# Designed miniproteins, single chains, continued (4), part 31

Each design is a single chain, and the fold is of that chain. pLDDT is the mean over its residues in the fold that is shown.

## One batch from the design tools (miniprotein)

Design m13051
Fold by ESMFold2-Fast:
Structure m13051 (fold): chain A 100 residues (1-100)
Amino acid sequence: MPSEEQKAQIRAILDAYLAELRALIAEHPEARAAAHSAETYVRLVVQEVLDGKEVSVEQIETALAAAEAEIRASDLPEEVKARLIALVRRTVAQLKAVLE
């Protein structure tokens, strides 16, 4: 189970992710729906950690794959898809660094 320090770091990572996501949606409003769908998978991992459940690297990688699949299934321009995928990957890497 993560420590209170790890939970605080996880909350900070989520807040940073949401801030960057809002900035991207402000530049590309068409990305809002795909971004929201992908965010659901990131929030599921964060919620499990904050609820005091053990979260494995495999669970984090599964959430990443699901988020990327939602973005790739969207009708967004390839440049916008690449930016969303990069943001999700960076956020997942930060979450993994805190947990493992």
Scores: mean pLDDT 79

Design m13052
Fold by ESMFold2-Fast:
Structure m13052 (fold): chain A 83 residues (1-83)
Amino acid sequence: SEEEEIKEKAREVAEEELKVLEEEYNIPISEEVREKAIKIFEEFGLKYLEMLKNKSPREEYIELALKTLEEIEKLIEEEKKKK
């Protein structure tokens, strides 16, 4: 299904981004943070797919992207505090 394909792709992207973050910034990524990042990417992908099917206005896409960026930024800040 499209939903399962989006979730699988989101997990792959999240795992790649977390590996880059860990290596580039020398920040140890906990399993807790890893799973949170995967969920954030999955949520974004699923909502984006729903918006595409519903032909949502451009403003809704921008709002979703900004909210997702904010969630990722907070996740990175949490991990930095643990270090």
Scores: mean pLDDT 75

Design m13053
Fold by ESMFold2-Fast:
Formats: sequence, C-alpha cells, structure tokens
Structure m13053 (fold): chain A 85 residues (1-85)
Amino acid sequence: MSIAERALELAEEALKKAEELLEKAKKTGSVPKEEILELEIKIGMAKILLGVAKMLNEATKEQEEKIEKLLKEAEEKLKEIKKLS
C-alpha cells in the first residue's frame, strides 16, 4: 500500500469515527475523553502521512484534495463533539 493510500485510509477511518462519536454525543450528551483522543491521534497520523506523501511526490493532486476534504470534515465534527461534550 502506498503512503498516500494509507493516508486516505486513515482519513476515511477518522471521518467515520468522528461521525460515530458525534452521533453518540448528540444521543448521550457525553463522549469519553479516550475516544476523543483516539480521533485526534487518527487525524494527526493521517496529516503526517499526507505530508510525507507530498514530500515524496507520491500523492496525486486528486488524492491530496480528497484526503484534505475528509480531514477537514473530521476536524469540523471533532469541534462539534467538543462543543456538545
């Protein structure tokens, strides 16, 4: 698997986790700090791998844009989770 493909996979996982935690926050009014930390770590790892892929000229512009869009959505949901919790 390429570094860009791994960054994409982590970004997709981060968005999915963010959606799950946001739904949980809306239903229960609370999300465990450990789950928020896991999401933050996953977002951070995806950003690091995207940066590495860019430095190695491994990622296409289309892949970069897709990963950045997914990470932006995950970060926006993370902010909403923190606001609700």
Scores: mean pLDDT 85

Design m13054
Fold by ESMFold2-Fast:
Structure m13054 (fold): chain A 70 residues (1-70)
Amino acid sequence: MLDIVDDLDEKTLEEIKKQIESLGGTAIKIGPNILHITAPGHSASDVSKILSKYGARPSRFGIGRLEFIV
């Protein structure tokens, strides 16, 4: 309860969703600062480059889904 919890800013979340949707993908918030992203036809590197301007960094990469921490 007294722990420092960094929540992903709502404006930043909406901008990330907008960027990912422009790639034909989806972005889902699964934790305070954790996103699961699907971007069919795009590399993990390309997604990371787009999201890096929002402070997001890759955590995990798998078939069909990428995990990012903001």
Scores: mean pLDDT 70

Design m13055
Fold by ESMFold2-Fast:
Structure m13055 (fold): chain A 91 residues (1-91)
Amino acid sequence: MYTITINITMKDGTQYTITLNLPSTITQQDFTQQFQQGLQQAGLDQQTIDDMTSSISSQLQPTMTTQQAAGSLLKGLQSVDSIDSVSVTIN
């Protein structure tokens, strides 16, 4: 099991930290659901969650390693206009 820590800084200066506990291999559907739940728990509004989810969906494969999913997540979130910066750490 891997712990992924996602730090998001929005252009308005708001910061969010999301922590995901993932297996070594994960499907696009399971990863997307866990990410959406993490965003909801961090207090993001539904519109922002939908925008972030749409941006990452184009970067995800049907089945991935957790390292691949983390890389795809980073790339997807970097394309979101409302995000100033994002970092992803795997432990």
Scores: mean pLDDT 85

Design m13056
Fold by ESMFold2-Fast:
Structure m13056 (fold): chain A 70 residues (1-70)
Amino acid sequence: MPSIEEIIEKYIDEEGRISYEALKEALKEYFGLTDEQAEEIIKKYDKDGDGYLTREEAGLALIKARRLAQ
């Protein structure tokens, strides 16, 4: 399993942000989360509600997913 930083680097866009869909796929592929679980996590950390997450927001979402997978 790649590190959280490696996952972020793979999905981060040229704007330095990760789209909702890209992060959702990462959560499902690497942590085995359902669509509902991934959406719940992303919504909690997408404080702007704009459908894009910063590197820090995505990192927190991935850490949360790892804890749920434990």
Scores: mean pLDDT 78

Design m13057
Fold by ESMFold2-Fast:
Structure m13057 (fold): chain A 97 residues (1-97)
Amino acid sequence: MTEEERQARVDEAVRRIAKLVLEGKYEEAANFLLDLMKTDPELAEEVLRRLLASPKGREILKKIIEAMTPEQREEFKKLISQLKDPALREEVLSLLP
């Protein structure tokens, strides 16, 4: 994947997540994020960085996590543990209840 293609997909994923949260579709947003982390963990890592980089993005991610079922949160924790960036792992884990 080219850098331009990766950047376009990150931008698209972030916009989709933000739109779903703004529409109150928290379950769909959670499922989208979890699926992305399973199918394309490198892209998901960049998406998580984008969300964590702003106060509004952090709020979006927190709402998604709060809407997760216990089973989804367990899966999310396992997927977070597989992220390459330890600082990113710590930041995301800090948002978990």
Scores: mean pLDDT 83

Design m13058
Fold by ESMFold2-Fast:
Structure m13058 (fold): chain A 56 residues (1-56)
Amino acid sequence: SQAEQLLKQAEKNLVSNPDLASQQAFQAYQLAVQNKDQKLIDKAQELGKRLRDLAL
């Protein structure tokens, strides 16, 4: 799905471009909510927490 692809891109960009990773994770979250995909919602929220923990 588009949300899953965005999460994979966000993970790749996590350290090298955290601003882009944050944008991609947020877009993935919105798509997952729209699709009612709880597994992807949970994954997007977990990635968002990891981005906050990196504090860039």
Scores: mean pLDDT 81

Design m13059
Fold by ESMFold2-Fast:
Structure m13059 (fold): chain A 79 residues (1-79)
Amino acid sequence: MLEELRKQAEEAARRAEEMGKKLAEAAAPENQEKVRKLAEEAAKLLREAAEKAKTVEEILEKMREAEEKMLEAAKIAKE
């Protein structure tokens, strides 16, 4: 379970980076930096979950925080 969740977090980090780049490019110029930073923070949390988290709870908590940051980035990109 733990190792499988780490692999999922690693894949999620790659997707967050790719989606974050697209969201930033789609955002209004004044919002592009904010969107990029949120996506970078989400990817960082997911990498920390994959590489450093020692429990299932830590991985799930970091994945949840990353999801919240990606949702915020998407909302800002939509404006």
Scores: mean pLDDT 84

Design m13060
Fold by ESMFold2-Fast:
Structure m13060 (fold): chain A 115 residues (1-115)
Amino acid sequence: RRDALAEGARALAETSPHPEVAEIFRQAAEDLRSPDPEAQRRGIRALAGYFVGRELAADRGLSPEEQYRLAVDTARAAKEGLEALREWLRKHYGLSDEEVERYIARFEELEAELR
């Protein structure tokens, strides 16, 4: 399961047209293949954060360039943990507490599915 997830992240890194997106997926693949449980958690959080960022960008109707930036920045915040992700969503996107918890719930759902 984890090997399949790491391979999926590697494939996304190789096919992504944006260097910053490719780097997020490459790092996630490396983290997922690490024997360190903390590195594995960072990889899962980065992937879940990226996909939450993509959903937030779609909800906001952002341009393709802004969609990739938002997804990358959300993945970077998510790697640091739930509190960093909450602060990122509030501070940089001006989300209400209700909206923040909606995206946090989606992040936790994705993180659980990827485990």
Scores: mean pLDDT 81

Design m13061
Fold by ESMFold2-Fast:
Structure m13061 (fold): chain A 70 residues (1-70)
Amino acid sequence: MSKEELELETEAGMVEIGLAVIIATTEDEEKRRRARELLREFEARYAAAKTAEEKRAIIAEAKRRVRELA
């Protein structure tokens, strides 16, 4: 695995963990629903991405949306 690939996989994993923590710990049903939606969307988009550039864009967008939830 290249350094770039490792960095992308690490960032993707951090997004997934962040959303999973929100889902597991939030007492707000709307926030939990939104976090589940984001996790499903992120996983599907990241899995479908074919290039490092696409993956980077998907991660950046997901990180912004996670910050809005936190």
Scores: mean pLDDT 83

Design m13062
Fold by ESMFold2-Fast:
Structure m13062 (fold): chain A 60 residues (1-60)
Amino acid sequence: TKTYTLEIGGTTVTITLTPDGFTVEVTGPLNEETKEKIDKVVEEAEVEARRLGFLARLAR
């Protein structure tokens, strides 16, 4: 399990990765720039969660 915390333009984004997927918590104002960065991180988190789930099942 991995947790990422980002602070962009007064907006706090917490992404928690689990073998079953991921959760995203967003607190604060959103603007176009912040949303774009969040979208990229979410895409990366989804890939990582899928990989982590596969490896976790293989190792455990």
Scores: mean pLDDT 71

Design m13063
Fold by ESMFold2-Fast:
Structure m13063 (fold): chain A 74 residues (1-74)
Amino acid sequence: SSELEKLKESLIKMAEQLARDLYTRWHASRELVLEVVRRLVDWFAREANLSEEEKEELLKEVTERVEEVIDELE
């Protein structure tokens, strides 16, 4: 649904901002940032009743966006 797509986009933006803050302000490792983001995606998938396939696709997209943010900050 369009509402689910909006929520997914909001999650991605939230994950990007969280990654930026954790990496720059708190000097968290890439591994720790990715672990926190994975847990955020797991929570969202459960609340939104996503299928395992939809969860894996979302996790991949969020992970790629977060890694791009970290790479830009290096």
Scores: mean pLDDT 86

Design m13064
Fold by ESMFold2-Fast:
Structure m13064 (fold): chain A 79 residues (1-79)
Amino acid sequence: FDALHEAAVALGEALAAARAGDAARAVEYSTQAKELLSKVPNSEAAVEYAGQAAEAARAGDLARAIEYLKQADNALLKS
């Protein structure tokens, strides 16, 4: 398994769920992305943003979750 590819897929699923207003799936996929990113070298910023996205989604703040997921994706692209 390529943890980087799996993490990117999970981030995309989390973004899609958050945009659809599905807080539960946004939490699930953001949490999955964080776990997968923790296995990717030099991804500390992406891990942090994915974690913040999961927390925002748990609070029902999907707009904030979307912003953190975008930051996680951008941080991953720089890795």
Scores: mean pLDDT 83

Design m13065
Fold by ESMFold2-Fast:
Structure m13065 (fold): chain A 99 residues (1-99)
Amino acid sequence: SAKKELAEAIKAAIENLRKAKEAVEAGDVRSAAVYLTAGLLNASVALELATDEKVKELIEKAIEHAKEGMKALDAGDYEKAIEHLEKAIEYLEEALKLV
Protein backbone atom coordinates (compact mmCIF):
# COMPACT_ATOMS: atom_id res chain seq x y z
CA SER A 1 0.00 0.00 0.00
CA ALA A 2 1.03 3.64 -0.50
CA LYS A 3 0.93 4.13 3.31
CA LYS A 4 3.32 1.19 3.82
CA GLU A 5 5.68 2.48 1.08
CA LEU A 6 5.65 5.96 2.69
CA ALA A 7 6.43 4.49 6.16
CA GLU A 8 9.26 2.36 4.68
CA ALA A 9 10.76 5.40 2.86
CA ILE A 10 10.68 7.49 6.07
CA LYS A 11 12.26 4.62 8.10
CA ALA A 12 15.01 4.21 5.45
CA ALA A 13 15.70 7.98 5.59
CA ILE A 14 15.93 7.88 9.42
CA GLU A 15 18.32 4.88 9.38
CA ASN A 16 20.62 6.43 6.76
CA LEU A 17 20.73 9.81 8.54
CA ARG A 18 21.50 8.04 11.87
CA LYS A 19 24.38 6.21 10.12
CA ALA A 20 25.55 9.55 8.67
CA LYS A 21 25.59 11.08 12.19
CA GLU A 22 27.53 8.07 13.58
CA ALA A 23 30.05 8.40 10.71
CA VAL A 24 30.55 12.16 11.42
CA GLU A 25 31.09 11.36 15.14
CA ALA A 26 33.68 8.69 14.12
CA GLY A 27 35.49 11.15 11.80
CA ASP A 28 34.52 9.10 8.70
CA VAL A 29 33.53 12.04 6.47
CA ARG A 30 33.33 9.90 3.29
CA SER A 31 30.88 7.40 4.80
CA ALA A 32 28.92 10.30 6.36
CA ALA A 33 28.47 11.89 2.89
CA VAL A 34 27.34 8.54 1.37
CA TYR A 35 24.76 7.87 4.13
CA LEU A 36 23.56 11.51 4.12
CA THR A 37 23.04 11.35 0.32
CA ALA A 38 21.11 8.05 0.70
CA GLY A 39 18.99 9.56 3.51
CA LEU A 40 18.17 12.61 1.34
CA LEU A 41 17.10 10.33 -1.55
CA ASN A 42 14.87 8.28 0.80
CA ALA A 43 13.33 11.48 2.25
CA SER A 44 12.67 12.80 -1.29
CA VAL A 45 10.87 9.53 -2.17
CA ALA A 46 8.81 9.89 1.06
CA LEU A 47 7.87 13.47 0.07
CA GLU A 48 6.58 12.27 -3.37
CA LEU A 49 4.51 9.52 -1.65
CA ALA A 50 3.05 11.79 1.06
CA THR A 51 -0.50 13.14 0.56
CA ASP A 52 -1.13 14.61 4.05
CA GLU A 53 -0.05 18.28 4.23
CA LYS A 54 1.40 18.03 7.79
CA VAL A 55 3.45 14.93 6.82
CA LYS A 56 4.74 16.82 3.72
CA GLU A 57 5.74 19.86 5.85
CA LEU A 58 7.67 17.67 8.33
CA ILE A 59 9.50 15.79 5.53
CA GLU A 60 10.32 19.12 3.77
CA LYS A 61 11.83 20.46 7.04
CA ALA A 62 13.84 17.24 7.42
CA ILE A 63 15.17 17.59 3.84
CA GLU A 64 16.14 21.25 4.49
CA HIS A 65 18.08 20.26 7.65
CA ALA A 66 19.76 17.30 5.89
CA LYS A 67 20.89 19.65 3.07
CA GLU A 68 22.28 22.14 5.64
CA GLY A 69 24.02 19.19 7.33
CA MET A 70 25.71 18.30 4.01
CA LYS A 71 26.86 21.94 3.59
CA ALA A 72 28.26 21.92 7.14
CA LEU A 73 29.99 18.56 6.49
CA ASP A 74 31.55 19.93 3.26
CA ALA A 75 32.75 23.02 5.22
CA GLY A 76 34.34 20.82 7.94
CA ASP A 77 31.86 22.07 10.60
CA TYR A 78 31.13 18.65 12.12
CA GLU A 79 29.31 20.01 15.21
CA LYS A 80 26.86 21.93 12.97
CA ALA A 81 26.52 18.87 10.68
CA ILE A 82 25.50 16.72 13.70
CA GLU A 83 22.98 19.37 14.91
CA HIS A 84 21.30 19.48 11.46
CA LEU A 85 21.26 15.66 11.19
CA GLU A 86 19.61 15.41 14.64
CA LYS A 87 16.92 17.93 13.57
CA ALA A 88 16.33 16.07 10.27
CA ILE A 89 15.91 12.75 12.16
CA GLU A 90 13.52 14.42 14.68
CA TYR A 91 11.27 15.80 11.90
CA LEU A 92 11.22 12.40 10.12
CA GLU A 93 10.32 10.60 13.39
CA GLU A 94 7.41 13.08 13.88
CA ALA A 95 6.27 12.46 10.27
CA LEU A 96 6.41 8.68 10.85
CA LYS A 97 4.07 9.02 13.90
CA LEU A 98 1.43 10.60 11.60
CA VAL A 99 1.59 7.81 8.95
Scores: mean pLDDT 93

Design m13066
Fold by ESMFold2-Fast:
Structure m13066 (fold): chain A 79 residues (1-79)
Amino acid sequence: ALAYNNLGLVYESLNRLEDAAKAYEEALKIDPSNLVIRGNYLHFLSKVKSPEELKKAKELLLAASENSDVEKIEELHKL
């Protein structure tokens, strides 16, 4: 899980944004409740502002949410 997160960070630093997005998505599929992966992906999305990646992120993050944290859900909605 963290290996894909680290791969996402590496691709992001290389400006390989599509590869970075895929790596973060794979990390979240493996460990959807990991706050580090979630945080890094949200930060990445705030830079890229891709509607397609944003939809995927919302689906993955909502699936990982155990309880309705209204504040965090509203923050995701803002993206």
Scores: mean pLDDT 67

Design m13067
Fold by ESMFold2-Fast:
Structure m13067 (fold): chain A 118 residues (1-118)
Amino acid sequence: SELDEKYQKLFEEGLEHLRKGIEAMEKGNYKEAVEHFEKAVQAFEEALQLNPDDTEARIALARAYVLMAKAYLKLGEFDKAIEWAEKAIEVARQSKDPATNGLLEEAEKLLEEAKKKR
């Protein structure tokens, strides 16, 4: 039950930071968005480490990586945008879940955009 409680706390913290990061993106506050997405990534990575077979945590992590790449692209940090887009592609491909197909496509588009602007 301690591991279940730790998992739930990490997943909820990840979702809250993901939400705050998205709100920051909508306002054009891309540096603030990066800070929130970094915390979301850390929380989802730790949650997935506790439960490696968790489809929800893996989808959430892939989404956080896509949003991180998008935020860095908006900041003009193209090398970082490439790095996070590549991480998103790897996680989305490993999932084998149809729910990640849209995230994979978005990550591939972000990767190509960042490479062109580099």
Scores: mean pLDDT 89

Design m13068
Fold by ESMFold2-Fast:
Structure m13068 (fold): chain A 58 residues (1-58)
Amino acid sequence: SKVDKFIEELKKKNNGKLIIDTETAVEIARKFGFSDEVIERIKALGEKITISELKEAL
């Protein structure tokens, strides 16, 4: 799915770390064509987020 490919790309760019910068997650989500509503949900999670929190926001 688009979500699974997004998470895989994010893990690769984050060197396999489970905590990511929200700005990085937002940038990649925009490239994957997620809606502005999804982008706003990601931003609302804080400055650093876990992969699990990110999946729940999608």
Scores: mean pLDDT 80

Design m13069
Fold by ESMFold2-Fast:
Structure m13069 (fold): chain A 105 residues (1-105)
Amino acid sequence: NVEQIKSNIKLLFDTNDTSKRENLLKEILEGIKSLNSLNDKKEVFNYFLKEYSNYAKSLSIEDIQKNAEEIIVPILRSFPESLVEELAEQLRLVLLPILYEKKQA
């Protein structure tokens, strides 16, 4: 269910509990893999980008790098290989302005 995955993505970035974050990430990954529609998968990824971009603005560059390994790469790996290049480019376009702003601070 797209709405349940979106809810879990929002909760992922709202929680400071490591165990809860790990469980939410697992549910998100399984949810994405269970979606039958490529359009539904793209909708979930667009929502993830929106929520992550808001979250990343409050983080250090070091925290964003840690998020890349612990959250972003696992999420990208949950999508079909044929889609990963497109999604990675969308992520790059969202993250570059945020990283540039932080380098100027």
Scores: mean pLDDT 83

Design m13070
Fold by ESMFold2-Fast:
Structure m13070 (fold): chain A 81 residues (1-81)
Amino acid sequence: IDVKKLIENAIPVESWEELERRVKEATSFPLAYKVGDYLYVETPKKLASEIAQELERLGYELVAVLPGRDKDTLTLVFRKK
């Protein structure tokens, strides 16, 4: 998976309501969203470890792991170091 491309294509969102709407409307994962200083990554559970490791290498810090849209996804929350 191209994590750099994931960051480059991150969707800026202005509110939590917009973030929730975009996650529900998403047709494929992983997807990234910019919310203020945070990067939210909605990902299949099977890709979560790979995405977290690559983002850490690129200078992002994992600050939270939240439930995803469904039982097979996770929301990873990162902040730039």
Scores: mean pLDDT 80

Design m13071
Fold by ESMFold2-Fast:
Structure m13071 (fold): chain A 95 residues (1-95)
Amino acid sequence: DDLVQYLQDLIDYLKLLAKQASVSTPSGQKRLLGLARGEVSLTLELLKSHGKEEAAKQLREMWDNLETMINNKSPVSDIIDYINSQGKKIIELVK
C-alpha cells in the first residue's frame, strides 16, 4: 500500500544515490549524502508515526551502514546488493 510504495521509492532513490556518489567529487558526494539524510529522516518519522518502530530501526541501521560504505568507497555493486537486501527486509516489516 502507500507505505510500501513510499519505501520502494526511497530504496530506488538510495540506489541512484550510490551510483551518483561513486562518480562524484568529494564535495558532490557530501552534498548527495546530505540530501539523502534528509529523505531518510523524513521516512523515519513517517514510519514512527504509523507505529512501524522495527522498520524505522532497520532503516536507521541501513542508512548508517550505507553512509559508511559510500564514505569508504565500497564497490557500487556491493552497495546496491546491500540496499536491495535490507530494503526488502524493511518492506516486509511494513506489510
Scores: mean pLDDT 88

Design m13072
Fold by ESMFold2-Fast:
Structure m13072 (fold): chain A 76 residues (1-76)
Amino acid sequence: MSIKVVLPDGKVFTLEGDKDTIVGVLALIIGVLHAVTGKEYVLVYKGKVFENAVELLEVPLEDGDVIKILEKGEAP
């Protein structure tokens, strides 16, 4: 599976792996961003806001899907 990730600064990169790997890496990115900046972050997928990366395990992620990482409060 291949998923595009958009960081809060607008940088884009691709994560490749199974769903568990992708969710694990997203959780790590959120954790590192919080540790470095002191800010809270959320994930946005198809217009829905997720506060915990583990919630994406129940979502039908597909190849080429886009996940945005935004500061809490910047999300729609």
Scores: mean pLDDT 81

Design m13073
Fold by ESMFold2-Fast:
Structure m13073 (fold): chain A 69 residues (1-69)
Amino acid sequence: SHEEELALLEERVEEALKILEDPNASEMEKTKAKFVLLAERSDLEYLKKKRGYYTPREQAILERIEKAE
């Protein structure tokens, strides 16, 4: 379902953000985490294309990605 797909996307974003905030994470792990955030942002843009708008939950996830930079 859309909710299941969105939950998985949100989980991937949360994991990437945790790596970026982890003082023990390597530079390579942080670089990969930034790449994950870029990929998940593209997935959110695809969801908007399918529906024509962002839902509040999708918008909240996008805002968290944008704040990570």
Scores: mean pLDDT 84

Design m13074
Fold by ESMFold2-Fast:
Structure m13074 (fold): chain A 72 residues (1-72)
Amino acid sequence: SPAEAARRHAERAVENAKRGDPFGAAQHSGEMAAAGGTPEALEHAREMFLNSARGDPEGAAKHAVRAAEAAL
């Protein structure tokens, strides 16, 4: 389902962010947002991407979780 796809991408985004891979994190964050489609999920996916790009994997992980929750 779209919700399951969003959760799987959110999990991979968190994993990539924790590994210090901002590109992998951003890619999965985008896929999660596309699968979830809610404005709240999109905003959290954007914040996840920005935090990852700034070198803040903890902040990125927090927003990835919130995006997954909002995508349900």
Scores: mean pLDDT 71

Design m13075
Fold by ESMFold2-Fast:
Structure m13075 (fold): chain A 117 residues (1-117)
Amino acid sequence: DAELREKARELVELLIEEGILKSGDPDVLLRTLQQLVNEMIEVNGVLESELHREIRRLHYLGASDETVLKAAEFLLLLGADPLLRNSLGQTPAEVAEEFGYEKTAEYLRKVIEELKK
């Protein structure tokens, strides 16, 4: 979907500008994220998806709930599965809740409810 890809590219550019993503070619970053979005990768002893890792990474950078929410929305546009559990048994919504990102956690729970229809 060309329209979805254009929106995702604009969000990648915004996240780079806001310092959330490392500087690079937005189209290269978009392709890399789409290939890896549901891959379970171990980082710092936790096996988790890109959605889990991005919430955790942004927390360590001191990001706001609004910033984490934008990142979560972007990853969901790439096809991120909000139902995946990390090696600690947590969904992305539960990781967001752990760090006090209540808006992000609520948004992810609503997405899960829509997927159960």
Scores: mean pLDDT 75

Design m13076
Fold by ESMFold2-Fast:
Structure m13076 (fold): chain A 108 residues (1-108)
Amino acid sequence: SKTREFLEKVVERNKDKSPEEVAREIAAATHFLIIYASKYLSPEEILEMVRDIIETILELVKKGILTPEQAEALIDYIVEQVRYYFKDNPELIEEVEKLAEEAREKIK
């Protein structure tokens, strides 16, 4: 996906940095993507984008680029941003919270 490719480029530019620094760059990139989505994407496309972001974060934990704790913080940040930008779409928020919970179980 374009979302995954974008995040992989952000990670590549920061791969020699600490997990905390990589997590901060991913948080900034995710914030940008969510603002973009709030203006241009349908609810279905937003859900697909969030899934791609979460799947990328899980892959980075498997690769040892992010710690489990940094991944959990990023997932919590995604949920918070979705609740803020899409407050008028409770069904989308519920689906994103479900994706976040499934991801937290995989990190443990």
Scores: mean pLDDT 87

Design m13077
Fold by ESMFold2-Fast:
Structure m13077 (fold): chain A 87 residues (1-87)
Amino acid sequence: AALSAEARALLAQTRALADQFNPQQLQQLEDLARKAEEAAKDAKSPEEAREKMIKTLLKEGLPKSVVEELLKKGAGVSELIVLLTQQ
């Protein structure tokens, strides 16, 4: 029950963020993702590179709970953008 409620809350939060995004803002997130990937070029593993990309999103003000979920699943910024645009 608790885990199910937490998952639903995260989805609702992500959908609420999507409503605030326009196409230009989504492009800015994609540009940020590309810059983060380039900055993470010094990383020795895909997991480390992904972590650095997610850290960049935190600086842009994304909720920590969403970023932590991405870390657990090993999803990148592109996965978040796809999820935000699918309504």
Scores: mean pLDDT 55

Design m13078
Fold by ESMFold2-Fast:
Structure m13078 (fold): chain A 55 residues (1-55)
Amino acid sequence: AEKTIIDKYGKPLSLKVEEGEGGTAGVIAVFEGKLILALMDAKTGEILSEKIFPT
């Protein structure tokens, strides 16, 4: 989870991973000037969806 986010988006200022429903994991990654919410498959670590919000 953490490694996949760092490899794809770079190093966040803060990173939180929570187990979601149906074998998914929610990721909240805070960067300078933006917030990324990602949904990931908990078994494979594949990014299923992402949302980027300006901060």
Scores: mean pLDDT 74

Design m13079
Fold by ESMFold2-Fast:
Structure m13079 (fold): chain A 100 residues (1-100)
Amino acid sequence: ALETLERVLERIEEMRSQSPEERKETLAENADLLGAVLDELRAQGKLSPEQTLLLISAIAGEVLGVVLIDLGASDEVIDKVIERLEEIYREIIEQLRAQE
């Protein structure tokens, strides 16, 4: 789970240099990976309600990004979504590391 979250964070950084079509693909793939991470962490009993909220917020942010790109949102709007996702991922990773 932690390794997958760190890889997703790297993908978020890569989106700053991607086209809108590439960003849409990355956002969709990240949402799918986060679903798997949520299931794994729940099975391990490592997931608090607060961490569940952060993971669901990240999934919602990824889906929002896809919808906004489809609606022709500006790069400035998409960059704000990417920045917020990066903050959420860093928070989750830090919390999970602190639990070890």
Scores: mean pLDDT 80

Design m13080
Fold by ESMFold2-Fast:
Structure m13080 (fold): chain A 60 residues (1-60)
Amino acid sequence: SMALAEEGLRLGGEGGRAAAEGNAEKGIQYGTKGVELGRQAGSGGAVAAGERAIQDAKAA
């Protein structure tokens, strides 16, 4: 489950960067996958990172 948590955090971070670059579609896609992996891993940090990426992408 640690590997899933790390991958979820990575995808949330990638999604956040994509959102900051104006790529809303990638931000939502990567953020959503980050949330899914975070939930599977029981990682609140990964879920939060993914949700933030989705919010930032939608606000752009």
Scores: mean pLDDT 83

Design m13081
Fold by ESMFold2-Fast:
Structure m13081 (fold): chain A 74 residues (1-74)
Amino acid sequence: MILSAEELVEMVSKQPTNEAAAEAAAVMIASQYTLSEEEQKELRELADEMSKLSREELNKKIREYYERIRKKAE
């Protein structure tokens, strides 16, 4: 089942740390879509960056990345 951006953000919000939230988001996005090697690398780099952000900034970046992947997977 494909998650909506809202469902992904809700799941992220349940995580106890920004690091856990970033990891959970990366795993879930990769499970929903077949990513290229370049997209997988970008997602890993984004997860590392997101672990250093506030929760609100993390939620925004996750939503933006996920919507981009959804559009590309048309």
Scores: mean pLDDT 73

Design m13082
Fold by ESMFold2-Fast:
Structure m13082 (fold): chain A 70 residues (1-70)
Amino acid sequence: MTAEELIARLEELIKELSKLDPETAAFVQKRLDEIRAELPKLTEEERQHAVDLLRYMIEQLEKLIEKLKK
């Protein structure tokens, strides 16, 4: 997945999280906005680190949403 595809997936998860925990969703959205603002300034190597971070954030949000739904 590209960084843009990961951002789109993360935005979907943030939208879902906002229905369960709007305060945490707002915090995560702010972090994502900061990453999005930096992406055009990154080198290819730095962009790969950003992709890895986005994947990690997706995994953590999926786990959090699953826990909150129970």
Scores: mean pLDDT 82

Design m13083
Fold by ESMFold2-Fast:
Order: C-alpha cells, then structure tokens, then sequence
Structure m13083 (fold): chain A 69 residues (1-69)
C-alpha cells in the first residue's frame, strides 16, 4: 500500500543522506528509523528511498533532452 507521510519523509531523508546506497542498506536504515514497522513495511520504505534517490538525481528538465550524451 502507499506510504504514510512519516514513512515518505524518512524515505526522502534516506535518499538525500544515502543517495548511492543499495536498497538493502536503505531497508536496514528504514527499520532503524521506524522500529515499529514490520520487516515487509521497512522494505517498502527502503524501496521508496531508492526511487526518491533516483528521481532526485535526474534533472527535472527532460523536455528538451531524452538523455545526456
């Protein structure tokens, strides 16, 4: 299911602090920040952090470029 606002905020923080981290690291950190979550939920937060890191690193100006040469 969709993340809560708190889970999404933690995912965004992890993406900013650990932009190059793998999803396993992000899942572990999500579990440490949100210890009340189930392991499956922590994996969802870690996955969301990875997606946020990828989208945050892509320039929002793709309209003039299909990619960098």
Amino acid sequence: GPLSAEEAAVASELAREHADADVETLERLAGERLPHLSPERARQVGGAAKIAALTGRTSPRAAGQAGSL
Scores: mean pLDDT 72

Design m13084
Fold by ESMFold2-Fast:
Structure m13084 (fold): chain A 112 residues (1-112)
Amino acid sequence: SEEEREKLLKEVEKLIKEIRDLAKTITDPQIKSRVQSAIKIAEDTLELIKKMKNIEDAIFFLKLVKKALEKLKEIMKNISSISPEQAAFEIGVIEGLLGIIRGVLKLVMSKE
């Protein structure tokens, strides 16, 4: 439904803001760079989703982005409990997943 899409859009935007605020506390340059990259991919993906005409497809992609961002936030909240190498790896996986989601969305939109 349109109401579900609007709610998910707001939830994803809120998650991006929360992750951006958490990123301000990161001192490791490799980790910070990967988080900033993930945020940029998520923001670009969200702008593409906003242009989607099919509401059900938009909801599907919003749920995928939300799940990826929730995992990123969880990793960032626990960053002090894991090694910098492990943190960079786990954040890199989420960055890669967001990149795949964006790539699939671009492919779908290019074929109309």
Scores: mean pLDDT 88

